# Designed miniproteins, single chains: the designs that were tried, part 45

Each design is a single chain, and the fold is of that chain. pLDDT is the mean over its residues in the fold that is shown.

## One batch from the design tools (miniprotein)

Design m1544
Fold by ESMFold2-Fast:
Structure m1544 (fold): chain A 96 residues (1-96)
Amino acid sequence: SVPDQVRMSSSSPPVEGEKTTLIPVVTGAPAELTVQWLLDGVVLTDVTLSPVGLDADGLAVQVSSAEIVPDSSKTYEAVVTSPTSGVVRKVWDPSS
């Protein structure tokens, strides 16, 4: 298993054209990680990041959220940078 885990979720089932909140959750990473949201490679500025916390096992957890209107013609991506694992990319496709 990989120490750094990146999961993508939404506040509701994704429906194209309907506003939803995407929530990438990172676990197992060091406390000094960063998360960026990209739409077709362009950084989104309307995102909320939680402070890095620890889960019950002492592993670093960071949650970010981005409100989007899903568009199957666009690529939504979370880019996680950590000192230990480097860069991890997770693509979210509402049409999949």
Scores: mean pLDDT 62

Design m1545
Fold by ESMFold2-Fast:
Structure m1545 (fold): chain A 60 residues (1-60)
Amino acid sequence: SVAALEDTLLQVMDLLNADPSTIAAFKERIAASPTEAQRLALIQQFLRDLQAEEKKKAAG
């Protein structure tokens, strides 16, 4: 479910020691998203951004 994906992303952000402001911004944007499709798109975008950042750290 979208809620389970949201919880998973929040756990990943916490494990990566994401800035509290970044976590708060994510929660705010999800809360402001009126449809499940918009929330899913935001979760997918944040996951892609986190994956790209980790790959950059591994490569550099």
Scores: mean pLDDT 75

Design m1546
Fold by ESMFold2-Fast:
Structure m1546 (fold): chain A 119 residues (1-119)
Amino acid sequence: DQARLDALLARLRELGVPQSLVDRLRALYEAGKISLENLELLVEAIEAIKNKDYDSAIKKYSELLKNIDDPEARIVIAEALADVLRREQNGDPLNIEISTLESLARMEISIAKLEEKRK
């Protein structure tokens, strides 16, 4: 389903995800490490962040963390979310919802790196 993949990756670019991360997500899909359903959840999580619906963003990100076992895929997703959250934070450290999502993304990157070292 190349058309659905291309549409989801184009949407991530529109939402401000860097091309380098989009290219890594495509490679992960081609390697069978991430599903179209999980890419759709990532799009929905980022759209929720852009709409300031942080409750929905947290729920969708939590679902992504439950669905994805591959450490590389988990790192790339966490990096994409952290990048978007950093730009949306707009220098306000008191935004608890954004700080919570960023902390979850940073923790996931740390866990995935530890899992890679255990192999």
Scores: mean pLDDT 77

Design m1547
Fold by ESMFold2-Fast:
Structure m1547 (fold): chain A 88 residues (1-88)
Amino acid sequence: MELLSPADSARIALTLESLLTSIPEFEKALEEEGVSRETLEEYLEKAKNGEMTKEEAKELLKKVATALKKLGYYEEAKAIEEEYKSLL
């Protein structure tokens, strides 16, 4: 399975950390999409260590975009959708 580039991994990690710090309801909305805090922390560690696959990143970012849309953060959701499409 193909790993993310170091640049893509770093960008995804920074984006997720930014969303977690900026949007108080983000963690709960992400749990509703099937990504628990434990799972999110595992993905962040994988991204930090360069171990995240393109498939894992695409699935995670799709759920992130859905969570953001449910919270009304449509501009942020659009940016995330552009992000995972760039991984194609």
Scores: mean pLDDT 80

Design m1548
Fold by ESMFold2-Fast:
Structure m1548 (fold): chain A 99 residues (1-99)
Amino acid sequence: MVDVLKKFKENFEKLNSDDPEVVIEALKNLSKLILEYKEEFLKEVPDELLLELGEKVTLLYLKYKGKNEKVVSAIYEFVGALELLKGDEEEAKEYFEKS
């Protein structure tokens, strides 16, 4: 049984890592939680934490843009997953094509 809120918090914390590979894995795990556990994710993860995650991902994009394309790719995949969570399939497709 997956504790979605616990896995969310664990991966959110890993986004603070100085290791790009840890950041990539955390972004992929967050994308997986959104895509595979959409109902539980919407129920268990507070909107405040989703806003904080969005701000953190924006800062990561600014930090890694032009410096680490693997991190930027993982960010686009993650943003695509968020757009699917919102029901915006066309926006999600655009971000997945950039990943």
Scores: mean pLDDT 81

Design m1549
Fold by ESMFold2-Fast:
Structure m1549 (fold): chain A 65 residues (1-65)
Amino acid sequence: SDIDYWSQKTADDPDDPTALYNLGEAYRRAGNLDAARLVYSVVARRFPDTEEGKRARERLEELEK
């Protein structure tokens, strides 16, 4: 699954904001919004100066409504 794929990628390289963001997107598409929020918050906190960090913040704002 997408979740399994990106989970493995984030485990292999925990400093890859692209893999972490894609993991959040995979959880969101699967309807697991709690897991998506947690992953997006990690990306936004750890990588705030990246496009992925900015996008993760936008996703969090959408999901907290």
Scores: mean pLDDT 86

Design m1550
Fold by ESMFold2-Fast:
Order: sequence, then structure tokens, then C-alpha cells
Structure m1550 (fold): chain A 100 residues (1-100)
Amino acid sequence: EKKKEEEERLKKIQELFEEFVAEIVDIKDELGVTIGQEEEYPPELAEKIAAKVEELIEKMEELEAPEEAIEYLRQAAEAARKGDAKKFAEYLNKAAEAVS
């Protein structure tokens, strides 16, 4: 059934997003950054987060995730590279809404 295949695809997209969020938490913890207290991402954290977003984008494209979600993830990667923690969170939230 095409409906069951679509449900399995959407579940994999959601699982990838949840795994990504957990990885970002681990990276922040490893670098001693307290979640919700960051004003800007330090360059090392910024590059690690951006790299993880790029990996997520590749996997999401393979699963044919909504193009809107992919575009928000690209904007999140750019915000992360610029150290803009607030814009990163905003774009990441929009991407999550687009895949939900």
C-alpha cells in the first residue's frame, strides 16, 4: 500500500530529525555550552553544528522530505556557521514543523 510506504517514509524523516537534535545536544555538552544560555555559537561549535545539518539535509533529500523543510535546514546551517544561535533555533523549529 502506497499509504503505508508514505507513513514509513515520514517516520524515518521524524527519526532522523530526533537523532539530529540529540547529536546537537551532545556536541554542545562536549564543548561545555549550556543549552538556552548561548548568545552566539563559538566557531568550533558553529562548524560542528553546520556539518551535522548538512548531513541531515543529504539524508532528508534521499527520503524526499518536503522542499520547504530542506530550505529551512539550509538556512539553519548558514545561521549556525555565522554563530547566530537564535536564527539557528528559529530555522530548525520551522524545519521540524515542515516535517511534522
Scores: mean pLDDT 76

Design m1551
Fold by ESMFold2-Fast:
Structure m1551 (fold): chain A 72 residues (1-72)
Amino acid sequence: DPKVEELVERGIELAYLVTPERLRTPENIALRLRQIADYLLSNADKPPPGYTSEQLREAARRLRELAEELLR
């Protein structure tokens, strides 16, 4: 689903954008990815126009999986 991929890519980009370069450890990026995933889930009941609840939940799941991978 192109919109799920878009949400995941934007989530990754945002995690790096809000984390200063000197603080971009796997742990800090994983924390930001989880925060972004939680934000997507908080909006799943009333998704923005052009998105579905399922797309937000799947994008959140993917971001959480990426956070888990970074901590291995």
Scores: mean pLDDT 86

Design m1552
Fold by ESMFold2-Fast:
Structure m1552 (fold): chain A 56 residues (1-56)
Amino acid sequence: LQELEQRLQQTEQELAQAREYAREHWSPEHVAFVDDVHDRALRELRERVERARREL
């Protein structure tokens, strides 16, 4: 569980930085794509953490 929480936090920070960079340097179409990928990846990780918590 601790490892999954740490991975989620690290991934959130990395994707947030990439998202901020995309907003400054990429087209609106690329920003929208990055936002979609970001939300999807975070959703999967959060669901995984929640499932692990329920089993403990």
Scores: mean pLDDT 74

Design m1553
Fold by ESMFold2-Fast:
Structure m1553 (fold): chain A 80 residues (1-80)
Amino acid sequence: SEKEKILNVVKEFLEKAREKYPDLDKDFIDSILKQFEELAKNYSVEETKKIVIDFLKTLKERYPELQELVDEAIKKIEEI
């Protein structure tokens, strides 16, 4: 499903971010994944894409070093 593809892109992004930045808060990462899994149950594919992309853009503002990984993830989500 398209929602499963979106969630898999988020999961891959977070795993890569964690590998590159091991000091990144693991509890925060796990809470975000759970929030998006619950969100995907209640929203359309297009709404889920928008919310995830908005989140990734916010994360990029907080962690500018994640720019390349964020831009890659957004591109993958937009191609779904």
Scores: mean pLDDT 79

Design m1554
Fold by ESMFold2-Fast:
Structure m1554 (fold): chain A 66 residues (1-66)
Amino acid sequence: SKAAEELKKFVKENGATVESMWVEGDKAIVTLRTPDGKTFTLTLDVPTLDERAAVSQAVAEARREA
């Protein structure tokens, strides 16, 4: 999943923690916080149920590793 891979890459490259995630239509909106205290919002394309499941799994993994 492109969306899940993009999220995982951002988390690993920036040491970011996922604060929230919600889905609206075909978009997943993820709020992240970096160690320097900055907040970022990623809007990811999740047009299929498989993409949504992959992003949800990536969020769960990121929260577990934080």
Scores: mean pLDDT 81

Design m1555
Fold by ESMFold2-Fast:
Structure m1555 (fold): chain A 86 residues (1-86)
Amino acid sequence: AVKKPTGVTTLKVGDDEEMQLLVAGTVGASLHSREVAEAVLEAIKEVGLPATITIDDEKKTITVEGPKGKLVFKVEDGKAILTEKK
């Protein structure tokens, strides 16, 4: 039916391993998927630190960006599907 526009959530991750696990776990929990949490954690390691994670709830996309690159995932059927890699 009629819904209010959903915002975009942005999270920043530094060199703290505990913060990396917390952010990846939070993303996975909000999407009810362990596979999404694991994909986000691997993406953080690939793009490097500090990393920025952007969640678009309406589009069901997750963007992980850092000094070494950028990865964009589409979340479908509890899986993170890589749609863009730079």
Scores: mean pLDDT 70

Design m1556
Fold by ESMFold2-Fast:
Structure m1556 (fold): chain A 92 residues (1-92)
Amino acid sequence: MDQIIQQSIDASSRMIQSLSDSSIPTANSGLSDIGDNMSRISSIDQDVLNQIMQQMRDVFSQMSQPGTSDSQRIDGINSIRNSVQQTANNLS
């Protein structure tokens, strides 16, 4: 599981590097929430965690592309954050 977690973190890092400095604190806050909830999920269901990590990697990789706005990147983080939070709550 650590390898896929690291790949998801790497995708998140590339997305952060594509943001303007003013958007980085908001993005980091959202990513912190995602990481916390993913840690909760990893203690309960590894298959669900893998599914979420694949979704996050794909979304963040797409959002790191040129031409994506900071607003769209933040919206993507919020979408993943909400999905991960809901999944963690459902598994609790």
Scores: mean pLDDT 75

Design m1557
Fold by ESMFold2-Fast:
Structure m1557 (fold): chain A 83 residues (1-83)
Amino acid sequence: MADRLLEEALELARRLGLSPEAVAGLAEIYDRDGRDAMLRAARVAGRHLGAPESEVERLVETIAELVDTVGGEEAVQRLLEHA
């Protein structure tokens, strides 16, 4: 399950033009400051890149589910291993 969430987050990031480091940064924001803070950061990045809002929201939900499943530190480590 966690492995599928990781792969899904990375695939969504590639479609949006986000690096694995950027996704790890969003996961760190979620772990420290919660979902609303991550969503704000992701929306700003998404608008700058011309990404559809629905895909940005899907990425945010996938990152949150990954962090909630394996923990913040482990989610960030797994994302950075693909950087």
Scores: mean pLDDT 84

Design m1558
Fold by ESMFold2-Fast:
Structure m1558 (fold): chain A 72 residues (1-72)
Amino acid sequence: MEKLQRLLDEAVEAVLAGNFDEALEIIDKASEETGIPRSRLLELVAQRLAERGEEDKAIEFIKYVNKKELEK
């Protein structure tokens, strides 16, 4: 549990810094290590951003992820 919380906190900090690719790498690593689906980890990161009052950053990050997913 603590390892997952650390990875989510690291992903949140990467989003706040504008490093969306780094945040995605952290999320993908967390998904591989925990077996939690990427979509659930994205929800958890967005929730943490909202808890910090950073809803605009959460929206921007989710738009970035959706754009990359559609380009596959």
Scores: mean pLDDT 80

Design m1559
Fold by ESMFold2-Fast:
Structure m1559 (fold): chain A 78 residues (1-78)
Amino acid sequence: DEARDRAILEEALAAARAALADDPVALEVGELLERAVVEGSAEAEARLLALLATPEGRAAAARLQAALRAAAEALLAA
């Protein structure tokens, strides 16, 4: 179900952003990921790939991935 999958992704991204409120690089990765995946933005995808080419971007993506996993687990447990 595309609509359900999108809603879960959007809610998990929102929760992850709240957890990462003091991490601007991880928040940028999350915003670009949402725009690329949910909105199909080619510009956001290109910018995300450019960030992931840097050590800082990769580290931020790992922190975002951990926050998204925790958010998804919390949402599924609720």
Scores: mean pLDDT 80

Design m1560
Fold by ESMFold2-Fast:
Structure m1560 (fold): chain A 98 residues (1-98)
Amino acid sequence: SAREYLLKGWKAYEEGKYDEAIENFRKALEILRAEGKETSDLYWDATVLLANAYVKKGKLDEARKLYQEAADIAEENGDLNRYFLFKYLADHPDVSLT
């Protein structure tokens, strides 16, 4: 399940295993997209966690792109609070939400 991959990714992230964290968070997002849950809280959480893991690897452009994609999805869904949040994070990808 997507939740199982998020838990695996979070454990890897806490251990500093950022490549393993990225793989598991990407798998969680893949499952959520396949289930049509791209506007769920779990999808938003997975997006932030994946972007944070990219930042830890110095992959700021990948984090920025993820936040831009999340902002676009939020805008299409009418979620203005998440739109402005993710737009801000795309401009400041090194900011932690933890």
Scores: mean pLDDT 83

Design m1561
Fold by ESMFold2-Fast:
Structure m1561 (fold): chain A 70 residues (1-70)
Amino acid sequence: MKEEAYELGREVARELYKEGETDISVIAKRAREVAQEEADKRGLSEAQKRAYILWAIFGAAEEFEELRKA
């Protein structure tokens, strides 16, 4: 689950950066929204959903830092 959430966040950051988004706040917000939808779809508990969202935001932040260095 955490690895899936992390990779989901990375994919969100990659797609938004490709579209020209350079604001980490916007990228983090979108990662949170996508992760929340996925957690709800999977029927995760509130605690699991919170962890899923945090891992997705973390993945998005790390990918964004890598994209900025390239």
Scores: mean pLDDT 84

Design m1562
Fold by ESMFold2-Fast:
Structure m1562 (fold): chain A 79 residues (1-79)
Amino acid sequence: SEKERLVKELEALVEEYKALSKKLLESHLSPEQVEENMAILDKQIKEFLEWARKASPEEVREAVRRIQQLIEELKKKLA
């Protein structure tokens, strides 16, 4: 139950991270390069979430904190 909630929170956070990363890439790259980079990111996110489902609740909670920090850093780069 707690782990399921943490994994869902992490899934929401990686979707936000993905959206912000796409905006940053669109500011500097062609549409074709954006698609290529987003395909790589999608694969990495899938592997990361598969890891998170097998990880301990404490490891998932740490991952949540780390991705939140990365999102804040991306928001600063986009401002």
Scores: mean pLDDT 87

Design m1563
Fold by ESMFold2-Fast:
Structure m1563 (fold): chain A 79 residues (1-79)
Amino acid sequence: MMISKEEFVELLKELSKKLPKGAISPKFDKDGDGKLDDEEIEEILKGFDSLDFNRNGEVTEAQFRFLIRNILVDDYDLD
């Protein structure tokens, strides 16, 4: 199962709505409000592009989970 870049952005936004303050790494959530700004999303999308080796605009679910894990603080469990 593959996740497109558009689906990745939507899932990322939905995840940020469900996460408590402090669950997102300070590297990405610089103001600690639990929201991702366009600039922060752009930085995360660089990770997506690095895993999209086939340049088809899609990543696997495992790669998606890896990217999301990089956004969260080290000890946070995903729903």
Scores: mean pLDDT 68

Design m1564
Fold by ESMFold2-Fast:
Structure m1564 (fold): chain A 94 residues (1-94)
Amino acid sequence: SRQRKIDVVQRIINSLVTGKPRSEEERIVVEALRRSTPEDIEEVTTPHLGPRLARALATAVESIREQEGLPPGRPLSEEERKRFQEALERLLRS
């Protein structure tokens, strides 16, 4: 459902801000988001969240990265993309 997707995105953002993921799936997603480019975040998450929520997530990650003085994101490997997708799918099904 749309509300489920919104709730999952808010949980992920909270985990990014607090540094305290509440599950292994949240940890995997948060770690992937911290290292990813905004373009990679949108590409991986759009099939699961839809374009609007995917863009909102990518924008939130970029803002957090700037606020925390983190280095810019890098392209994800195929293995990292697969792990990210599988963890996100599990969060959405939980």
Scores: mean pLDDT 84

Design m1565
Fold by ESMFold2-Fast:
Structure m1565 (fold): chain A 83 residues (1-83)
Amino acid sequence: AADYAREAARHAKEGNPEKVAEAARQTMLASGNEKAADGTARAVRIAVEKGDPELAAMTIAQGARIAGNDEAYKAAVEEAKKL
């Protein structure tokens, strides 16, 4: 979960919407919240397509928090601070 969140934030910085969406989906699934997976994946894809990697990383953080994974939330927030 935390590793997927870090991967998703890094892909956001790379500007690859498909890789960000997949890593974000895996973060939600690993956190046990399947219903959040599609919504989070779509939101981060749109953010990266708009050229906003900081928004994408923060969207991943919020998705992880909603899924109840505090470690993934913290990991995504720390990666977002580096953007």
Scores: mean pLDDT 74

Design m1566
Fold by ESMFold2-Fast:
Structure m1566 (fold): chain A 86 residues (1-86)
Amino acid sequence: SALDAEKEEVAKKIEEYAKKIEAGEASKEEYLEAVELRIEFLKKLLERKIEEQNLPEEEREELKKKLEELVEKHKKLAEEAAEALE
């Protein structure tokens, strides 16, 4: 599927960034881009899983709202972590 192909591509990019970080060659910007890419991909994956569960619309909307809140929290944590690495 398109999501499976995207998952593999994201995993490869994250692995490349991890190697750059270990070598001391990664910038703060590259680190943030890698983390945000992973967060956005996980959001898409979880949204698809919510829809595949055939839950009532009201329950799906509540779960999607909670997912959006979690995504925003994780992005803020990633920004704070990147700032601390400077």
Scores: mean pLDDT 73

Design m1567
Fold by ESMFold2-Fast:
Structure m1567 (fold): chain A 69 residues (1-69)
Amino acid sequence: MEELLERIREEVTRALEEAGFAREDFEVSVSYRNGAIVVRVRFARPLSEEERARAERAALRAVIDALSA
């Protein structure tokens, strides 16, 4: 389980960097609670609507890819 959560965290982090977000501007946490994997991304700055949509798409794709491996 820990290996899967760490992989999801790494892939989401990478996807956000590829989507144009600086590593220091965000923090990714991944946890397993009540039978579900919970992914939380916190940004140190406000995001525009376009940036928010881009971050959500990148994170979702990364999670799906990690779970399908």
Scores: mean pLDDT 81

Design m1568
Fold by ESMFold2-Fast:
Parts: structure tokens; C-alpha cells; sequence
Structure m1568 (fold): chain A 95 residues (1-95)
């Protein structure tokens, strides 16, 4: 399945990049944004299994970011809130 392969490879590449260049709150925001993109791509490719897996991962990341929000600086709080809103909208549209 091409959709599954593409989603898995993109996720692995993103995880490697995030581990090399980002830390803490910035990494979490970037991971959520990437999961959101992954959901959209999996939907376009008709990969229902990847859609479900990525939605579960995105929901976990949303919860983690919400717990971190009170400790973030104001700019990162805004970016995190925007990332959460976009992810939740994407999940709702995918379901």
C-alpha cells in the first residue's frame, strides 16, 4: 500500500529531523503539525489504517501540549494553540 508506505516514511523522517534540530515545546508543536499533515495525506491516499493511527498519535500529542501550555512562553503558547486547533479540525474532517 503506497499510502501506508509514504505515511510511515514521512513520519520516520520527521522524527529524525525533530530529534536533531528541535527540543522541548518546539519539538512537540512541530510533531503535531507533522501528524496533522500526515492525516491529510493519508486521507487523500485512501489509507484508512494510517488515518486512524495518525489520529490516535495526534490526540496524544494534543493532550501533551495542553498540559504544557501554562509553562510555555506567550509566542509558543499561541503557536501550540493554533497547532491544536488545526489538528482538531483535521481530525473532525477525517472522521
Amino acid sequence: DLGKLVSDELYLAAVRAFNLFLSGDERMIAELRFLTLGIRLAVELGDDESVRTLIDLARQKIESLRKRLPSMDPKLQQEAEEAIEEAERTIEEAE
Scores: mean pLDDT 77

Design m1569
Fold by ESMFold2-Fast:
Structure m1569 (fold): chain A 88 residues (1-88)
Amino acid sequence: GAAHQQILQQIQQILQTFSKSQLGNTLRTINIIGTGRARQVTSQVLAQWDSMSKDQTIQALIQRFQQLSTSDLQQVYQIIRDYAARQA
């Protein structure tokens, strides 16, 4: 739905402002405190971390986040948003 796509767009915009190091820290946070499906998605991306550029990593994440429920996506968005706020 429109809300789901809006959240994905906001996530993508925030992730694009991160360094690769900040992106890695955020993904590790989701992998530790996220729900089972969000953890699975971030673990799959982290498994290929060294072989992907920052842009490739963001694209892989957004593609996989499309598969999350609205509740899981909201949790991921909150983790990413809170991390971004702490960096400002």
Scores: mean pLDDT 84

Design m1570
Fold by ESMFold2-Fast:
Structure m1570 (fold): chain A 92 residues (1-92)
Amino acid sequence: SPEALRRIDELLEQGRELMARLVQAVRDNAPLEEQRRILDELEEVVREAEALVEKHRDQIPKSLYVEYEIEIGALATGAASFRHALDIEEKK
């Protein structure tokens, strides 16, 4: 549906904004609690985007589906890397 595609696009925009905020928080040496809060929000956005893409797969043009998979994959990989780094810092 057009509404589903619009929601996926909104989630991807939110994910990119959250990733940029997380990168900036790390650069600014922000408190670990602030970094974790942004990361938690990013992980939720990624999960919702993945779920919507899977649910509406048959309604998504093949070329757009590939773009969504690449964008979601990039956000998920970045989030996992930040989660790993935060877990290491929490053990110090």
Scores: mean pLDDT 89

Design m1571
Fold by ESMFold2-Fast:
Structure m1571 (fold): chain A 82 residues (1-82)
Amino acid sequence: MEITVKIEVSKEVAPIIEKAGEEARKAGSPVKLEVIEKPRGITKQEAEGIANTFLESALQPALTEEQAEELGKRFNDTSNSK
């Protein structure tokens, strides 16, 4: 079963987040990262930090549906917060 985590990012940081999603998928994680392009999203530095956190979470031995939803909320909250 494939769990989808949605994240809203700017065009410049989308490749960083997409790369993290590909690495998680190659590692056998059931988590699929869906990148949504937004005109004003997170910065490159913030995206790199979030990508590292996502990979750490996605590589956990048991990622639940609740954890996947929380990851999506966390990324979106970061893009909407200062």
Scores: mean pLDDT 64

Design m1572
Fold by ESMFold2-Fast:
Structure m1572 (fold): chain A 64 residues (1-64)
Amino acid sequence: DPLARARELIRQARAALEAGDYKTALQLVSQAREEAEKIPDEDARAELLGEVDALLRQIAEKLN
């Protein structure tokens, strides 16, 4: 189930970001993007891709 997998990966990415493990957070959010793109529902897909983009911005700020 891509929706459930994307949500779990986003949760793990947030936990890694909170722990200061920015490289792991980046890997997890990239995997979440791939799973989110497989979601057949357009509204759910857009919502989760939005969460992925927000997390990517936060991680990018920490890596610089």
Scores: mean pLDDT 85

Design m1573
Fold by ESMFold2-Fast:
Structure m1573 (fold): chain A 77 residues (1-77)
Amino acid sequence: MMTSEDQLALQELLQVRGVGPALAQKLLEEYGAVHILDIIRSATNDEEARKLLLNVRGVGPKLADSLVQFVRTGKVN
């Protein structure tokens, strides 16, 4: 059963350009949607967050950039 936190994180991922339901579910299963968002938030800079995301199977450079931009713009200053 998905937690409310996981469900919210999944909904945030679905708002990112290039992230469909299948990829969002794969990120949730492989790393946890909350954990993916935490990687971006805890990274020392956007380039480090991008490098960490590129290690996720199915995440290419454009998707990594979109994820970083979405989290920084939509969640943090």
Scores: mean pLDDT 66

Design m1574
Fold by ESMFold2-Fast:
Structure m1574 (fold): chain A 67 residues (1-67)
Amino acid sequence: MEEHLQLLSEYTGTPAEVIASLLSDDAIVKLSGLIRQGITDPAALEREARARGVSDLEIQAFLSLVQ
């Protein structure tokens, strides 16, 4: 789990603790997996995360952190 949170923290510029407070473990794993696959464009990340069952609420919370 730490590796997934660290990747999302690096992508957003937001501390891992903040991300962990907003997202489920499932969302963290799915979003980090997409970024590792090279899906880093916010619009593409939103579409692919939604297709994999991440909730719209969690997707919007995560994307709001992108600096």
Scores: mean pLDDT 83

Design m1575
Fold by ESMFold2-Fast:
Structure m1575 (fold): chain A 80 residues (1-80)
Amino acid sequence: SFEELRREIRERLEEARKRVREMVERGVPLDEVVAFLNELYLELVARIDASDLSPEQKAALIGELGDRVYAILEEARAAV
């Protein structure tokens, strides 16, 4: 369902946020953080696209995904 996939994406993004904070704390270069987030973004877009959701529901999830990934990246950039 839309709600189940949205929950799954939000859970994956919360884990990604924690991982990015750990990477920054360890002194991992920002370009590696960007690569990690870009790979995650592409994986989650592919998962959304493979779902049986309507085009409108897919667009809404991809929009939320993009906004949240951007927010995680901006947090990382501010912490470096």
Scores: mean pLDDT 87

Design m1576
Fold by ESMFold2-Fast:
Structure m1576 (fold): chain A 64 residues (1-64)
Amino acid sequence: GMMSEEEKEKAAEDAARAALAMAGVPETEENFRKAKEAALKVLEEDPFAGGGKVLQAALEAARA
């Protein structure tokens, strides 16, 4: 179903942390922001996006 704004924020934050850990990238303010923004963009553009798609976007941003 569609997520609330609070649920989107939490999902993006969780995806960002997981992506940084998986990529072996330090959880600095800049790295976290980039990964979170990528995850949040997926959730805003596709309100039915699964966790895997959100995590993939965060992971791509973390590896950039």
Scores: mean pLDDT 78

Design m1577
Fold by ESMFold2-Fast:
Structure m1577 (fold): chain A 69 residues (1-69)
Amino acid sequence: SAVDELVAAVREKIATSTLSEEEKAKLQAELDAAEAMLAHATSATQYVGGVLRVIGVDLDIEILEEQLK
């Protein structure tokens, strides 16, 4: 699914980022939590909430990497 592809893409971004191992572990934990929320979503609102959390992790990666330049 498009959401599975999004989660996989964000996971790859974490793996290939220049962030510390500690920051990567935190982001991986947040992504895993977002994926769990998506798996338990029973309404459109809950599903959108889960997707927004995945997007939030992606944005956090970009913000943290920008701070390193």
Scores: mean pLDDT 84

Design m1578
Fold by ESMFold2-Fast:
Structure m1578 (fold): chain A 139 residues (1-139)
Amino acid sequence: LVDQANKAFKQGKYDEAAELYKKALAKNPDDDEILYNLLKSLIKAKKYEEAAKIAGPLLENRVPVSDEVLSAGVEAIVKYMKEIGSPAGAFEMLLALVRDANLSDKVAYLLYETAKEAGALLIPPKFYEGAEKYRKSLE
């Protein structure tokens, strides 16, 4: 399953890859690498709602996952929240859930900019710092 899913992903067949990674994850539910690749596949397929439904419980229940899974999950949730026009309060709740998370600079940038656009207050300084690092990397 994983090899078939990896091949589908490499070919740009992100919907097929996501379905194959779901089957692989069902057999190995604690496999962080499969979970990461599933979230990446759903994000590439623009299935943000489905990816957010997977990532949400991981954040809320403080499931021990890699920083890569955490970053991909937050990316999916932020993109979904932007798509549906989530209010400032929803972003403030997400910011509270991930306040201690080690997000990638790219995902910190996405979260910071999208939360600001929604009018969120009380954005933790570390997300501003990550956003600035990512912004400078584009220079």
Scores: mean pLDDT 81

